# Designed miniproteins, single chains, continued (5): the designs that were tried, part 32

Each design is a single chain, and the fold is of that chain. pLDDT is the mean over its residues in the fold that is shown.

## One batch from the design tools (miniprotein)

Design m17160
Fold by ESMFold2-Fast:
Structure m17160 (fold): chain A 58 residues (1-58)
Amino acid sequence: GEEKARNALLEAAKKLGIPEELAEQSFEDALAAGATPEQIIEGVLEAAKAEGLEVEVK
């Protein structure tokens, strides 16, 4: 659920050099905009793939 999506976003942010505070705010903003945790995970995986990064979802 939400914890997996948040953890995936934070992992991607660390690999991209994005501050955790900005990543957490983006997660909250996405949920407030009506995105589901599953949609957030999909977006994170697509963004990571575009940057050549590997992100695990557990």
Scores: mean pLDDT 76

Design m17161
Fold by ESMFold2-Fast:
Structure m17161 (fold): chain A 74 residues (1-74)
Amino acid sequence: SAEDYYNQGLKYASQKKYEEAIEKFLKALELDPTFEKARTHLLVLIKELKELGKTELAEKAEKRLQEILDKYKA
């Protein structure tokens, strides 16, 4: 479920496994684009990645999030 992916994302984020956390939050949003908790936590993680200088990873996550949102609005 979307909630299961969200919970996996939280686990990876707590371990600073950022790439894995992003993948899980994006999977949650692919299943439920209206899942506000997953969107909010992904945006917080993207901000943290930018603060850490992981700019390429943050930008890739932003692009993938925007693609999901654009498909939902179409």
Scores: mean pLDDT 86

Design m17162
Fold by ESMFold2-Fast:
Structure m17162 (fold): chain A 88 residues (1-88)
Amino acid sequence: LDELLKKLEEELKKEKDPERKARLLYQIGMLYYLQGKYEEAAEYFEEAARIGSPELKAQAYRLLATVYHELGKEEKAAEYRAKADELE
């Protein structure tokens, strides 16, 4: 996992295309989420949602809702669930 994370972070530094960059940010966020590193996962998902396509943004918002629920931030979790639903 650490080796894959490092590879994705190196690819992110070289990537110029916003959509590909958003996908890399989303993938890195997922790896942090799987490790239980919810604060780090949230940072990457927030950046992915900021620059990604509507479809990727909806996926990132759904994971942000889950992450903020795990962090005990229920108001933020509800906000991101609503944002994801609005895009579907």
Scores: mean pLDDT 84

Design m17163
Fold by ESMFold2-Fast:
Structure m17163 (fold): chain A 64 residues (1-64)
Amino acid sequence: MKEEIEKEAMLAMGVMAIAVGVTAKLSPEEILETAERVAKKIEKYDPEVAEELREIAREVVERL
C-alpha cells in the first residue's frame, strides 16, 4: 500500500514538471528532455513509473 502511494506521487511529480514546461511554452524537445531527466531519477526506484512518464511526455508533445 505505501509503495503504491509512492509510485503515484512520483508519477504526479513528473506530470507536474511536464505541465509547467507546457505552461512556460518550452519547445517539444525541451519538454521531452525535462521529462527524461525526471524519469531517469525515478527509474532507480521504479522503472515502470519512469516508462509511464516517458509515454505521457510523448503524448503531450504530440498534441502541442
Scores: mean pLDDT 77

Design m17164
Fold by ESMFold2-Fast:
Structure m17164 (fold): chain A 55 residues (1-55)
Amino acid sequence: MAAAEEEERRVERAIENVAALFTSDPEEQARVARELRERVRAGDPETLALLELLG
């Protein structure tokens, strides 16, 4: 559904932006992005608040 695709796009973009803020190294960015995705999946409130602030 279009709404679900838009939500995924927003979350993914926010994760990439946050990863880029923490490090300029592409390998490190990929690691941070993966960690953020896992935290979002686990419902971590601090990570969710950070993504809302940036989104």
Scores: mean pLDDT 75

Design m17165
Fold by ESMFold2-Fast:
Structure m17165 (fold): chain A 61 residues (1-61)
Amino acid sequence: SEALARLREAVRAGDLEAVRALLEAHPDDPRLYEEAGVLAAIYGREEILAYVTARARELFG
């Protein structure tokens, strides 16, 4: 999807604000949060991984 493509680019770039904006636009989509977490781990984006993990638990856990 376009959202997933944009999310991948934002995580790869380490752009936390872009990741936040994309995920906030899709609060009812746990799949996007899961993919963001996986991508953040792959690219070593610790701050993005922490944000995504905390937000996913708040919304879905």
Scores: mean pLDDT 82

Design m17166
Fold by ESMFold2-Fast:
Structure m17166 (fold): chain A 79 residues (1-79)
Amino acid sequence: MEEVQLAGRLTAEELIRRGVSEDEADKVVLQALLELGVEAEPEEIVRKAMEIAVEKGLVSEEEAKEIGRRVLERLREER
């Protein structure tokens, strides 16, 4: 549970850093959590959030790859 919440927070922070608004970043993370549920692995939340961000046109596929990689690195360091 805490790792999933951390993954969501770090994902939102990296999206905001790339110029996504706080409201849009929060919506992306919330949608990923709702689609995957609380039993999802942190990596799955990050991947789904990046897919949603690309689908919404908030970031490109290449930006999503870079953001996802950074979030996963940060998540590993915070463990």
Scores: mean pLDDT 82

Design m17167
Fold by ESMFold2-Fast:
Parts: C-alpha cells; sequence; structure tokens
Structure m17167 (fold): chain A 65 residues (1-65)
C-alpha cells in the first residue's frame, strides 16, 4: 500500500538525514506521489535536502514495486 511505502521511505529519509526525523506520514505520502508523478523533480528536491544519489535510486526502485 502507499501508506506502507510512505513509512518505508520516511524511515530511509530519517536515517539518511536528521532533517527528516520529524517527517510525518502525510509528508511522506506527498513525497511518494511526487516520485510517481515527476521523479526528476522528486530527485532534485531530495538532493536539495542532502539525500545522496545512491539513496534516491534505492527509493525510486521501491516506488516502482
Amino acid sequence: SDEELAEQIRKILAEANEKFKDLNLEGALSIVELLKEDPEKAKELLKMHGISDETIEKILELVKK
């Protein structure tokens, strides 16, 4: 489900950058929607917030499933 995917992504982001430790489920769901709708823009946003390209690619592979 999108909720389970959002929780997984939220956990990955929080582990990658402390800035995301306060990210709620609604925020994580918005990121999932953006990753599905416009992956290029989602990558740019995540890079802007200090997430590595390697971590972003892992997140994208999770979204494709």
Scores: mean pLDDT 80

Design m17168
Fold by ESMFold2-Fast:
Structure m17168 (fold): chain A 62 residues (1-62)
Amino acid sequence: MKLIVEAVEDYEAKEPNELSLKKGEKLLVEEVVDEYYVLAESLKTGKKGLVPKSKLRLLEEL
């Protein structure tokens, strides 16, 4: 199941496999990785990376 989510606040990537976020940025969730992270693609930049779940809100289920 694909999800469209939105960043609730700015986030700076701490690891090379993480994605930095700007508040209001929309992402497509590709995969739920674990309890804390999803693998997502930024709809603004096309970059993929791990994103903390706590920084996201659900907008739409595809």
Scores: mean pLDDT 82

Design m17169
Fold by ESMFold2-Fast:
Structure m17169 (fold): chain A 59 residues (1-59)
Amino acid sequence: MSGEQTRERLERGRRIVELHREDPEEAERLIAERPDGELDYQMGLAYERHEREKREQEE
């Protein structure tokens, strides 16, 4: 249970989500290439979704 590892995974996930927006095919390759790639990607998606919901609440 390490906060440092959690932050690094979240950063990777967010980076994959950003890459998926710019180049989905390349993002999918990175996800498939790593054993934890899909988990990192899902974590990034959850983070982006949570931030989006917060923005909607501000309105």
Scores: mean pLDDT 75

Design m17170
Fold by ESMFold2-Fast:
Structure m17170 (fold): chain A 65 residues (1-65)
Amino acid sequence: SSEVGAALLVMGEALDVGEYIERIEFRDGTLHVWLKETDPERRARAEAAVREAGRRLGLEVEVHE
């Protein structure tokens, strides 16, 4: 489905921070991402990378705790 395809594309674009990603779900045009990393500096870097990947793919991204 387009939902699964979108999630896989974002995972590919954010490969360098993939180890910090706990879960990804595509819902209602938005990609929802849950991060494993709790260190504020590393989390901010991972969040920025995922948001940039989404922007390049034309997807809206929401990052959860």
Scores: mean pLDDT 70

Design m17171
Fold by ESMFold2-Fast:
Structure m17171 (fold): chain A 62 residues (1-62)
Amino acid sequence: SAMEKAEEYLEKLREAAEKNDEEKMVEILVELVKELQSEMTEELAKKIYEELEKIIEEQLKK
């Protein structure tokens, strides 16, 4: 499902963020958009936004 794909990409994004791998983070975000663009729902977009916000806030603390 689109939600399961989003969770997989968000998990990879969290791992890349934890390693401070900016290039990998951008790559993962691009793949997430490509895979889910046609399946984007309001619910899915909200989930992605909330997880991205958490990742960004954690990066800003460093």
Scores: mean pLDDT 76

Design m17172
Fold by ESMFold2-Fast:
Structure m17172 (fold): chain A 65 residues (1-65)
Amino acid sequence: SAMLEAALERLRRLAEELGVDVEFEVEDGVIHVTIHSDDVLKSVAAEIRAIGIGFELGLSVRVKP
């Protein structure tokens, strides 16, 4: 899906912009995102923006620990 590819590209760009490490897993049309950061504020910002990408593209995004 072109929308799924766009979401993954935006999520990768987000990780690069915020300087956090992000893992992606796609299962049954849901993008599972795991954020790794030693900075709580960066982690929270990444979670909010990742969820926002899902809303903008009409895709389910779930942030996992």
Scores: mean pLDDT 82

Design m17173
Fold by ESMFold2-Fast:
Structure m17173 (fold): chain A 95 residues (1-95)
Amino acid sequence: MKAEIERKADLLSERTGAPKEKIIEILEKLENGEVLSDEQLELLEELARAAGLPPYVLDIIEDIKNGKYSDEKKIKFAKSLLELIVTIAELDALQ
């Protein structure tokens, strides 16, 4: 678990310039079933933009910030989005 979190955080930090420690905090919170803070959701938006994700994905993050989703859905959407961002970064690293 920890080694996988650190690997993902290293990959995203190297690719985006975002602080590794902040990415680790987001990954750990989602693994523990915790909701992200507004600051952490802003970092998730930055990671999504860096991955080239479409505007409707950014709209989902905004809806999470505005309280349109239950905590269960917030965690599920954030986790799924972060997994997609990691996958894109991994595929790009193979090139």
Scores: mean pLDDT 82

Design m17174
Fold by ESMFold2-Fast:
Structure m17174 (fold): chain A 55 residues (1-55)
Amino acid sequence: AEQERQKLLQLKEKREKGLEELIEYASKHSPEHAEMLREVKKEEIAELEKEIAQA
């Protein structure tokens, strides 16, 4: 259980950082795309948090 939780935490951190970098880039070039990415980040992180809670 702890090893699975650690893997999910690392995945969450990596995905969150990647999406934040994409959002920062998009915010400078396409505000509409940046808003879409913020929504995607919110949903993906919520899903990963549910998986972490169940691990």
Scores: mean pLDDT 81

Design m17175
Fold by ESMFold2-Fast:
Structure m17175 (fold): chain A 61 residues (1-61)
Amino acid sequence: APEFVVTEAAADAVAASLAYQYGLSDAEAAEVRAALRSLVGKPVSELLRKVNEIIDEVEAK
């Protein structure tokens, strides 16, 4: 199967989903959105890796 690339819409949607799921502040949500948007044009596998890194950081308490 062809590997899909990260789109701006996908990055923004995933960032919004993480902000909702983890109750992120506006500042934290903006940082997550910026981080995921930096991956636009890269393979979706890089987006998934970055999402897992963010989840681990948010859950590290």
Scores: mean pLDDT 80

Design m17176
Fold by ESMFold2-Fast:
Structure m17176 (fold): chain A 82 residues (1-82)
Amino acid sequence: MIKDRETVIEEARIIKEAAEELLEEARKLGDEKAERYAKKAIELAEKAIKAAEEGDVETAGRLVLEAASYVLAAATHISLAK
């Protein structure tokens, strides 16, 4: 689906916030793998925001999907550690 720039930026910000929360939870649990996944999601979300702001909405959309996959990986790993 074609997404506008504002929608992609908003999605990336939401993913970044979720990843930051997961990073804090992973640190409290001592889950090094979940911490790495959360850090990668933050990095990709930051790159997505920058790409969208620079007008590269296609690249930003791909980075958002990749960041979302790392958020899911971090959340799943944390859930299995509980």
Scores: mean pLDDT 83

Design m17177
Fold by ESMFold2-Fast:
Formats: sequence, structure tokens, C-alpha cells
Structure m17177 (fold): chain A 65 residues (1-65)
Amino acid sequence: DPEERLKRAEELLKQDPDNALSYLELGVAYYELGDKERAKEAFQRALELDPSNVAAKKLLEEIEK
């Protein structure tokens, strides 16, 4: 459920605002909810925090078109 994923990512960000994995989860949730622009922003933030995040790179490529 994308909405549950969004809530989970928000909880993680409350604990660690610089958590790259939480931004990755936010991006996936936004993408599944159809908000591609917010998904791109979240994936870019995840990559800024962790440039080696292969999942974020692949998901950004998928959404980029």
C-alpha cells in the first residue's frame, strides 16, 4: 500500500531527517500514487545523501522516460 509506505517513510524521517533510505521509500510511494514529480525529487534527495544508491538510480531512470 503506497499510503502505508509513505507513512512509514515519514516516521523514519522523524528519527533521522538525513536518511537516504527514507527518501527512497518516499519516492516509491509517490510514484505508486501517481505523483511522478515528487517521486523524482525524493529519488534525487536519496542520491544526494547516498550517491551509491543503485535502487534510487534505477527508479529515477524508470520514472524519467
Scores: mean pLDDT 79

Design m17178
Fold by ESMFold2-Fast:
Structure m17178 (fold): chain A 82 residues (1-82)
Amino acid sequence: GALADEAVAAAEAARAAAEAGDAEGARRAAEAAIAAGRAGLAANSGAVGAGIAVLGIAGATEAVVAARRAGDEEAAEAALEA
């Protein structure tokens, strides 16, 4: 599996957790998406590494939006700092 698949899966998990009202799960999934993006930059070069990093950032952004929709500003701030 590609690191891009990990970033996408983490972003989807963050959204699902937030929709379920699990702010902690959303934050953990956002952290995982960022970690997958960083690993992509370290393990791959050029456009592939950059693409994986963008997916990680997109996952974190989606988690922040989902956490705010759930009314959890603390979880949203934590996701931004991850």
Scores: mean pLDDT 63

Design m17179
Fold by ESMFold2-Fast:
Structure m17179 (fold): chain A 76 residues (1-76)
Amino acid sequence: SEAEELLKKGIEYYKQGKYDEAAEWFTRAAEVAKDTDPQLAARAYSLAANSYLKAGDEEKAKEFLEKTVQLENELS
């Protein structure tokens, strides 16, 4: 799926230590998956949050962690 392809790109950038780029790809994966696979979207937002934390962007990390929690609450 498109979301899975975007997730793979995020993982590849993450492995290279390119955390800002990884976060962008994970965010795109989450947005594509949001309506069709919300569990994948929640995981992708969580990966974006972790990527921003690794990049030193604590504000973005918190923002994306909040997106993860909100989406998980909608699924419960």
Scores: mean pLDDT 86

Design m17180
Fold by ESMFold2-Fast:
Structure m17180 (fold): chain A 71 residues (1-71)
Amino acid sequence: MTEEEELEELRKMAAEVQEALAAGDKEKAIEKLKELIKKLEEFLKKFPDSEHAEEVRKVLEDAKKLLKELE
């Protein structure tokens, strides 16, 4: 996947986490959040010098904090 395709996938995954949270489906939210964290870490390994890397790191940090709060 290109950098832009990876970013679009990350945006979709983040939306799925928010949808699960809004629905009150904690188990689904945890599952989707773990998938998002894995993809965020993979993005940073593939594109460490991306102009979006700082934003991706912030989202990863926030996602990890949310996961700890839900578990």
Scores: mean pLDDT 81

Design m17181
Fold by ESMFold2-Fast:
Structure m17181 (fold): chain A 73 residues (1-73)
Amino acid sequence: MKEVEELRKKAEEALKQGDFKKAEEYYRKAAELALKLKDYDLALEYATKAGPSEAIRVIGDIIDQELAREKAE
């Protein structure tokens, strides 16, 4: 959780500096960490800020994880 928040702050700092590429990279890393923590709302939020391709990828991963969970139970 704190690691994801740190990446969010770095992304916002990059945006303030006009470094949009670096901001997208930090948002992508934050989305990946949130996904590993099973925080799907947070993962989707940051993936959307990183870009459409990353948002689609994270949505797919969330669906896969939920479907695998249903099959295992």
Scores: mean pLDDT 76

Design m17182
Fold by ESMFold2-Fast:
Parts: sequence; structure tokens; C-alpha cells
Structure m17182 (fold): chain A 83 residues (1-83)
Amino acid sequence: ELKELEEKLKKLEEEYKKNPSLEIRVEIERVKFEIAKLKYDEEPTPELAVELTAEGIRLAGAQFELKLKEEEEKKKKEEELKK
């Protein structure tokens, strides 16, 4: 339901302001993408198609940033175990 996603987004944004993390940022972008997708599924307009595409790109970017962070943390952990 759209309202549930909008409420979840608000809570995630509040949490991100208190304790910003890449994990929360990815969740925020994921919820935004789901909201845009639901809007597009109900009213497939060019404007909503652009919004859906933009949110998809933002989600992919956030997921890529998180993956890079996880890879860096894994390398540091392996370095600590090696030393």
C-alpha cells in the first residue's frame, strides 16, 4: 500500500538524519523506487516513467556505493586477520 511505503520512507529519513549510514540510504532509495513504481503502475504517464527511471538510477547508485563500502570493510577485516 502506498501510504505504508510513504510512512516507512518518513521514518527512514528521520533515522538517517539521526544516524546516517549507507544501509539506511539504500533502504530510503529502495522505498522511493517502490513508491514510484506503484504510482506508475496505477497511472502510466511519461512524467511518472521519468520519475521511476530516476529513482531506479538512484537506487542502483546507492546499492553500488554500499557494495564498495562492504568490499572496503571486508579488505580491512582480512588485513586485520592477516596481521
Scores: mean pLDDT 79

Design m17183
Fold by ESMFold2-Fast:
Structure m17183 (fold): chain A 58 residues (1-58)
Amino acid sequence: APELSPELEELAKEAAKKLAEATGLDEEKVYEAILEEAGTMSEEELTERLKGFLEEMS
């Protein structure tokens, strides 16, 4: 798994938790999917996408 900054790791965990609660998916599986996505893009792009997901769920 790619190494994330502490801020991004916390954001990813929060997004995974909220997505799992909203969708009924397993939180751990959602978090793994986010880590896979992190391997294909910059931390800045991942941060923007995670913030977008959290905003849509608010």
Scores: mean pLDDT 74

Design m17184
Fold by ESMFold2-Fast:
Structure m17184 (fold): chain A 86 residues (1-86)
Amino acid sequence: SKEEELLKKIEEELEEKKKELIENPSEELFKEVEEELERLKRELEELEELIKRENAPRGAGLVLLEKKLKLYEEKVKEAKKKLEEK
């Protein structure tokens, strides 16, 4: 389904950014990841609007991905704050 393809794409993009942060953390990279997370959250909101327009039931995968995005955003924010304090 279109929803599954979009969810998989967003999850893959998140995993790539997460790997970059682990391997080569820097203030510049944290900023780039934060901006990318904002873009992905916007894409998720667009997907939710598309589902509403099609009168399709909201899937569990979408809910789980939304929770993962919020947790990742919070962790990136905390890591960036620690880096700025040094």
Scores: mean pLDDT 66

Design m17185
Fold by ESMFold2-Fast:
Structure m17185 (fold): chain A 87 residues (1-87)
Amino acid sequence: ATEAAHAEAVRSAIEDVLREAGLSLDPATLEEIAREAARRIAATADPLAAAETLVEAVIEALRRARGDPAAREAAIAAVRAAYARSR
């Protein structure tokens, strides 16, 4: 996959989690987070490291949207809910 495809996947995941948490983030900051995560994903040969980078990008986006520690808890809960629905 291209780095651009990775960036789009990360952006979509962040947007889904933000929507479920009732939060918003400006498009420039969202693109910055998605592009940085995509670069790290493209640079790694480890699928687990790639998955961890995606989760960290989601947590960072929620932290920037809220500016407090509760954003991390909300992020973790939203990610777990999304994974539960995929099963």
Scores: mean pLDDT 75

Design m17186
Fold by ESMFold2-Fast:
Structure m17186 (fold): chain A 61 residues (1-61)
Amino acid sequence: MEKEKEKKEKALELAKKTIEEGKKAGLDEESQRRIAINRLHSVMGLPEEEAEEIVEEALKE
């Protein structure tokens, strides 16, 4: 329960950092979203559907 909550918080943090890096690199929002989803899937082993949800949350902030 707590470990799952912490993993989601870390995933949000990683998504935010990836989006920020994409903005600095001059990527559009679609590219930022795609890279963040791929990174969450590759680094944290999240299913693509769950990664998409987390990235949408990160983009709203």
Scores: mean pLDDT 78

Design m17187
Fold by ESMFold2-Fast:
Structure m17187 (fold): chain A 68 residues (1-68)
Amino acid sequence: SEAQRQAILRTVEVLRKRGLISEEEAEAILELVRQGRPEEAIERIVEALKRKFGETTALAARHDLLAA
């Protein structure tokens, strides 16, 4: 959906600005969205959040992005 795409794009921008993902990882996530692979883009976001903030935060983000 467009709402899901926009939610992913906003999340990637926030993570990039906060230095939580590399520019290369951000580009990889955006490429997955362009290819129509939003579930894989979400999984990459979830893994980045899990490494920094732990599993509960990552699972909440997964739920919100999949529901968008």
Scores: mean pLDDT 82

Design m17188
Fold by ESMFold2-Fast:
Structure m17188 (fold): chain A 85 residues (1-85)
Amino acid sequence: GGKAVQVNEKAFAAGGTDPEAVSRALALAVKNGGKAVGITEEAYAKISEEGLKEAEEALKERGIELVVGKDLEEAAKKALEAAKK
């Protein structure tokens, strides 16, 4: 299973082995005017190279920073830090 969660008003996180959970976190960040999205290394490894390129381009166009953490907790903490800047 995957998890997608809003950490605060500008930061979002996703984890697990489900690429759909990552996609949901990205969509949630865009919808709510987020500044940062954190994903786990496990989730990052499950996204295809082509899917990663498309996601990074879409986030860049919207000024949303993508960060990677070893687990959901670290991904959320990194997203919070990125959203402050």
Scores: mean pLDDT 71

Design m17189
Fold by ESMFold2-Fast:
Structure m17189 (fold): chain A 88 residues (1-88)
Amino acid sequence: DVRSEIADLERKMQEALEKGDLETALEYARKIARLFFEPVNKALSVFDEEELERMIERSAEAIVKRHQELLEKGLVIDETGRLVPKKP
């Protein structure tokens, strides 16, 4: 289930961000972006390989930024992929 895989990756990315490991967080965000773009590109043939990798990188940066903002608001992704208040 792609949704469950994305939820797991989002949790791992947030754990990396909480540790201050931005590089690891970006790697998880790239995996999330790939799960969104590769099926669309396979169906529609919109991007070549280099264009697809550029779109994945830009999307990964946006995903990391969004989750940094969520963490600053005290929101984390739980085991089900739901946004919940961070517990102490």
Scores: mean pLDDT 77

Design m17190
Fold by ESMFold2-Fast:
Structure m17190 (fold): chain A 89 residues (1-89)
Amino acid sequence: SDEAVLAAINGVLAIAGRSTDPAVAAVISEAAVRMMELLVAGAPLEEVKEVLREAIERLRALAAAETDPARRADAERAIAELERILAAL
């Protein structure tokens, strides 16, 4: 539903706002913008879910390449939070 997608977008934006790594925040913010574009376009829910899956995969790549433990933990926390949003859709 549009209500569920809007709730998901608000959750994604909140995660971006809590992220301490600008690279992590950028990936998450880009996903929220794309989810909103898809919602306005009346795209299927599966396309919205795919945006979240892509964002999670991009964050996993960032975490895998990150040598700073605090930055890696920030990315891993964001991944877990996005996975919860995806599971609720």
Scores: mean pLDDT 89

Design m17191
Fold by ESMFold2-Fast:
Structure m17191 (fold): chain A 86 residues (1-86)
Amino acid sequence: MFEREVKEALARIYIAIGNLLASKGKLEEAAESYEKAAKLAIEAEDYGLAAEAYENLAKVYEAMGKEEEAKKYREKAEELKELAEK
């Protein structure tokens, strides 16, 4: 199945891009990359990867001073970890 494997690979690429942008202090761009990664990972049913993306997104929102958004994405990451059952 091509679509799932492609989405999973793209999700990993967007996490890597987000990590690079966050390391450079480009927090808004990092957030966009992690949001794209999470969406692609969910569509691929890779809930562990989606949880990782949301954890990184929560850290970016925390760094931006957006505490409510950070909490929301931490909660989403925990829900997805439960779905991943690893």
Scores: mean pLDDT 86

Design m17192
Fold by ESMFold2-Fast:
Structure m17192 (fold): chain A 70 residues (1-70)
Amino acid sequence: MRKVLLFGKVEARDLRLAGPDDEVIVVLSDDKEAMVQLAAELKPDVVIYGGTGDEVDPEVLAAADRVIRL
């Protein structure tokens, strides 16, 4: 089971990037510190983020094995 962490604008179509056996965690917080903490605790296999304005902290990107920008 792969852990997928999603930030920001998430629609049903974006969930296609996660497989049926993946654990999808949607982050509704715009707090960068909270995002860094969640990434460190969850140690996600994939981070997916989309939209303008929410620049993902480099520490969040470093915690993930793969990063996808929508």
Scores: mean pLDDT 64

Design m17194
Fold by ESMFold2-Fast:
Structure m17194 (fold): chain A 71 residues (1-71)
Amino acid sequence: SEMEELEEELEELERRGVRAHIAGDRAALAQVYRRMAELYREMAKLEKDPEKKQALLDKAERLEAQAERLE
């Protein structure tokens, strides 16, 4: 499903984020966080439960804030 594809992409981005962090590559880490935020917003569009939808949007907002702090 589209949701499962988005979850798989998130797991790959989480692995890339760990590698960027270990390498000290702040720019790469910021890009990973922004892409993860985009995926959480896409997941929120597919989510029918209002509480789960809001939780996904909250995760996206936190990731965007973290990305901005890396610049």
Scores: mean pLDDT 88

Design m17196
Fold by ESMFold2-Fast:
Structure m17196 (fold): chain A 58 residues (1-58)
Amino acid sequence: SAAFEARNAQGRAHFASLSPEKQAIISGIGATLRRIGDAIDRQIATGEVMAPVPFVEL
């Protein structure tokens, strides 16, 4: 949607305007959230009832 595209463009522009230090922090948080999401998707795909991701070597 146009609103989704506008929001994404604004987010990218904001990120690009940040200092390298702040970009690194945000990228690190994003990478951690992606890892958690991938682990949840894996659990759903396998149909396993597993311990929370933080107890399996985050």
Scores: mean pLDDT 67

Design m17197
Fold by ESMFold2-Fast:
Parts: sequence; C-alpha cells; structure tokens
Structure m17197 (fold): chain A 57 residues (1-57)
Amino acid sequence: SEEEKKMKLLVLAEASEGLALMARSIGKLSDEEARKEMEEVAKKNEELAEEYRKKAE
C-alpha cells in the first residue's frame, strides 16, 4: 500500500540519519585520515536521508 511505502521511506531516512550521526561520532575519535573518511560517510548518509524524506512526501 502507499502507506507502507511511505513508512518504509521514513524508516530508511531515520536509519540513514543514525548512520550519519554515528560516522561523525567515530570521526571525532579517529586520526585525520579516518576522520575525513567518516565525514564523507556522514555527508552521503545525510544526503540519502533527505532523498528518502522527499520521496515520502
């Protein structure tokens, strides 16, 4: 159903936001190389979350 599709997108958005937050937290505890890698992971997951939210509208 359309409701189930919307709920799935919202769950995926929340999961991506959580991954971004985790990546930023790990980055703060890491060396410069790992920090930059974690910043890229966070950025990609933040962008993915926005895409999921937009599709859920």
Scores: mean pLDDT 86

Design m17198
Fold by ESMFold2-Fast:
Structure m17198 (fold): chain A 83 residues (1-83)
Amino acid sequence: SMEAWREEQLKELQELLSRIEEAIRANDKQKIEEVIERGKELLRKIAKKLGDSPFTQRMLELYIEQLELDPLGTLQSLIEALG
């Protein structure tokens, strides 16, 4: 169901949020990059599920850019948007 799928994505986002918080505290550039890349993969997966529209594609591009600039704030915003 869409609800069960959304709950699964929220769980993955929460795990990424915990990982990025730890990586930033540790000043671990490698782990920060790994979380950003996994976040991008998750965003592409979400966009594919929501449908291939110009709006969805534009939102995907925006969130990918924001994830590179501010991974912590972007993951928090995504959790709020899907919850």
Scores: mean pLDDT 84

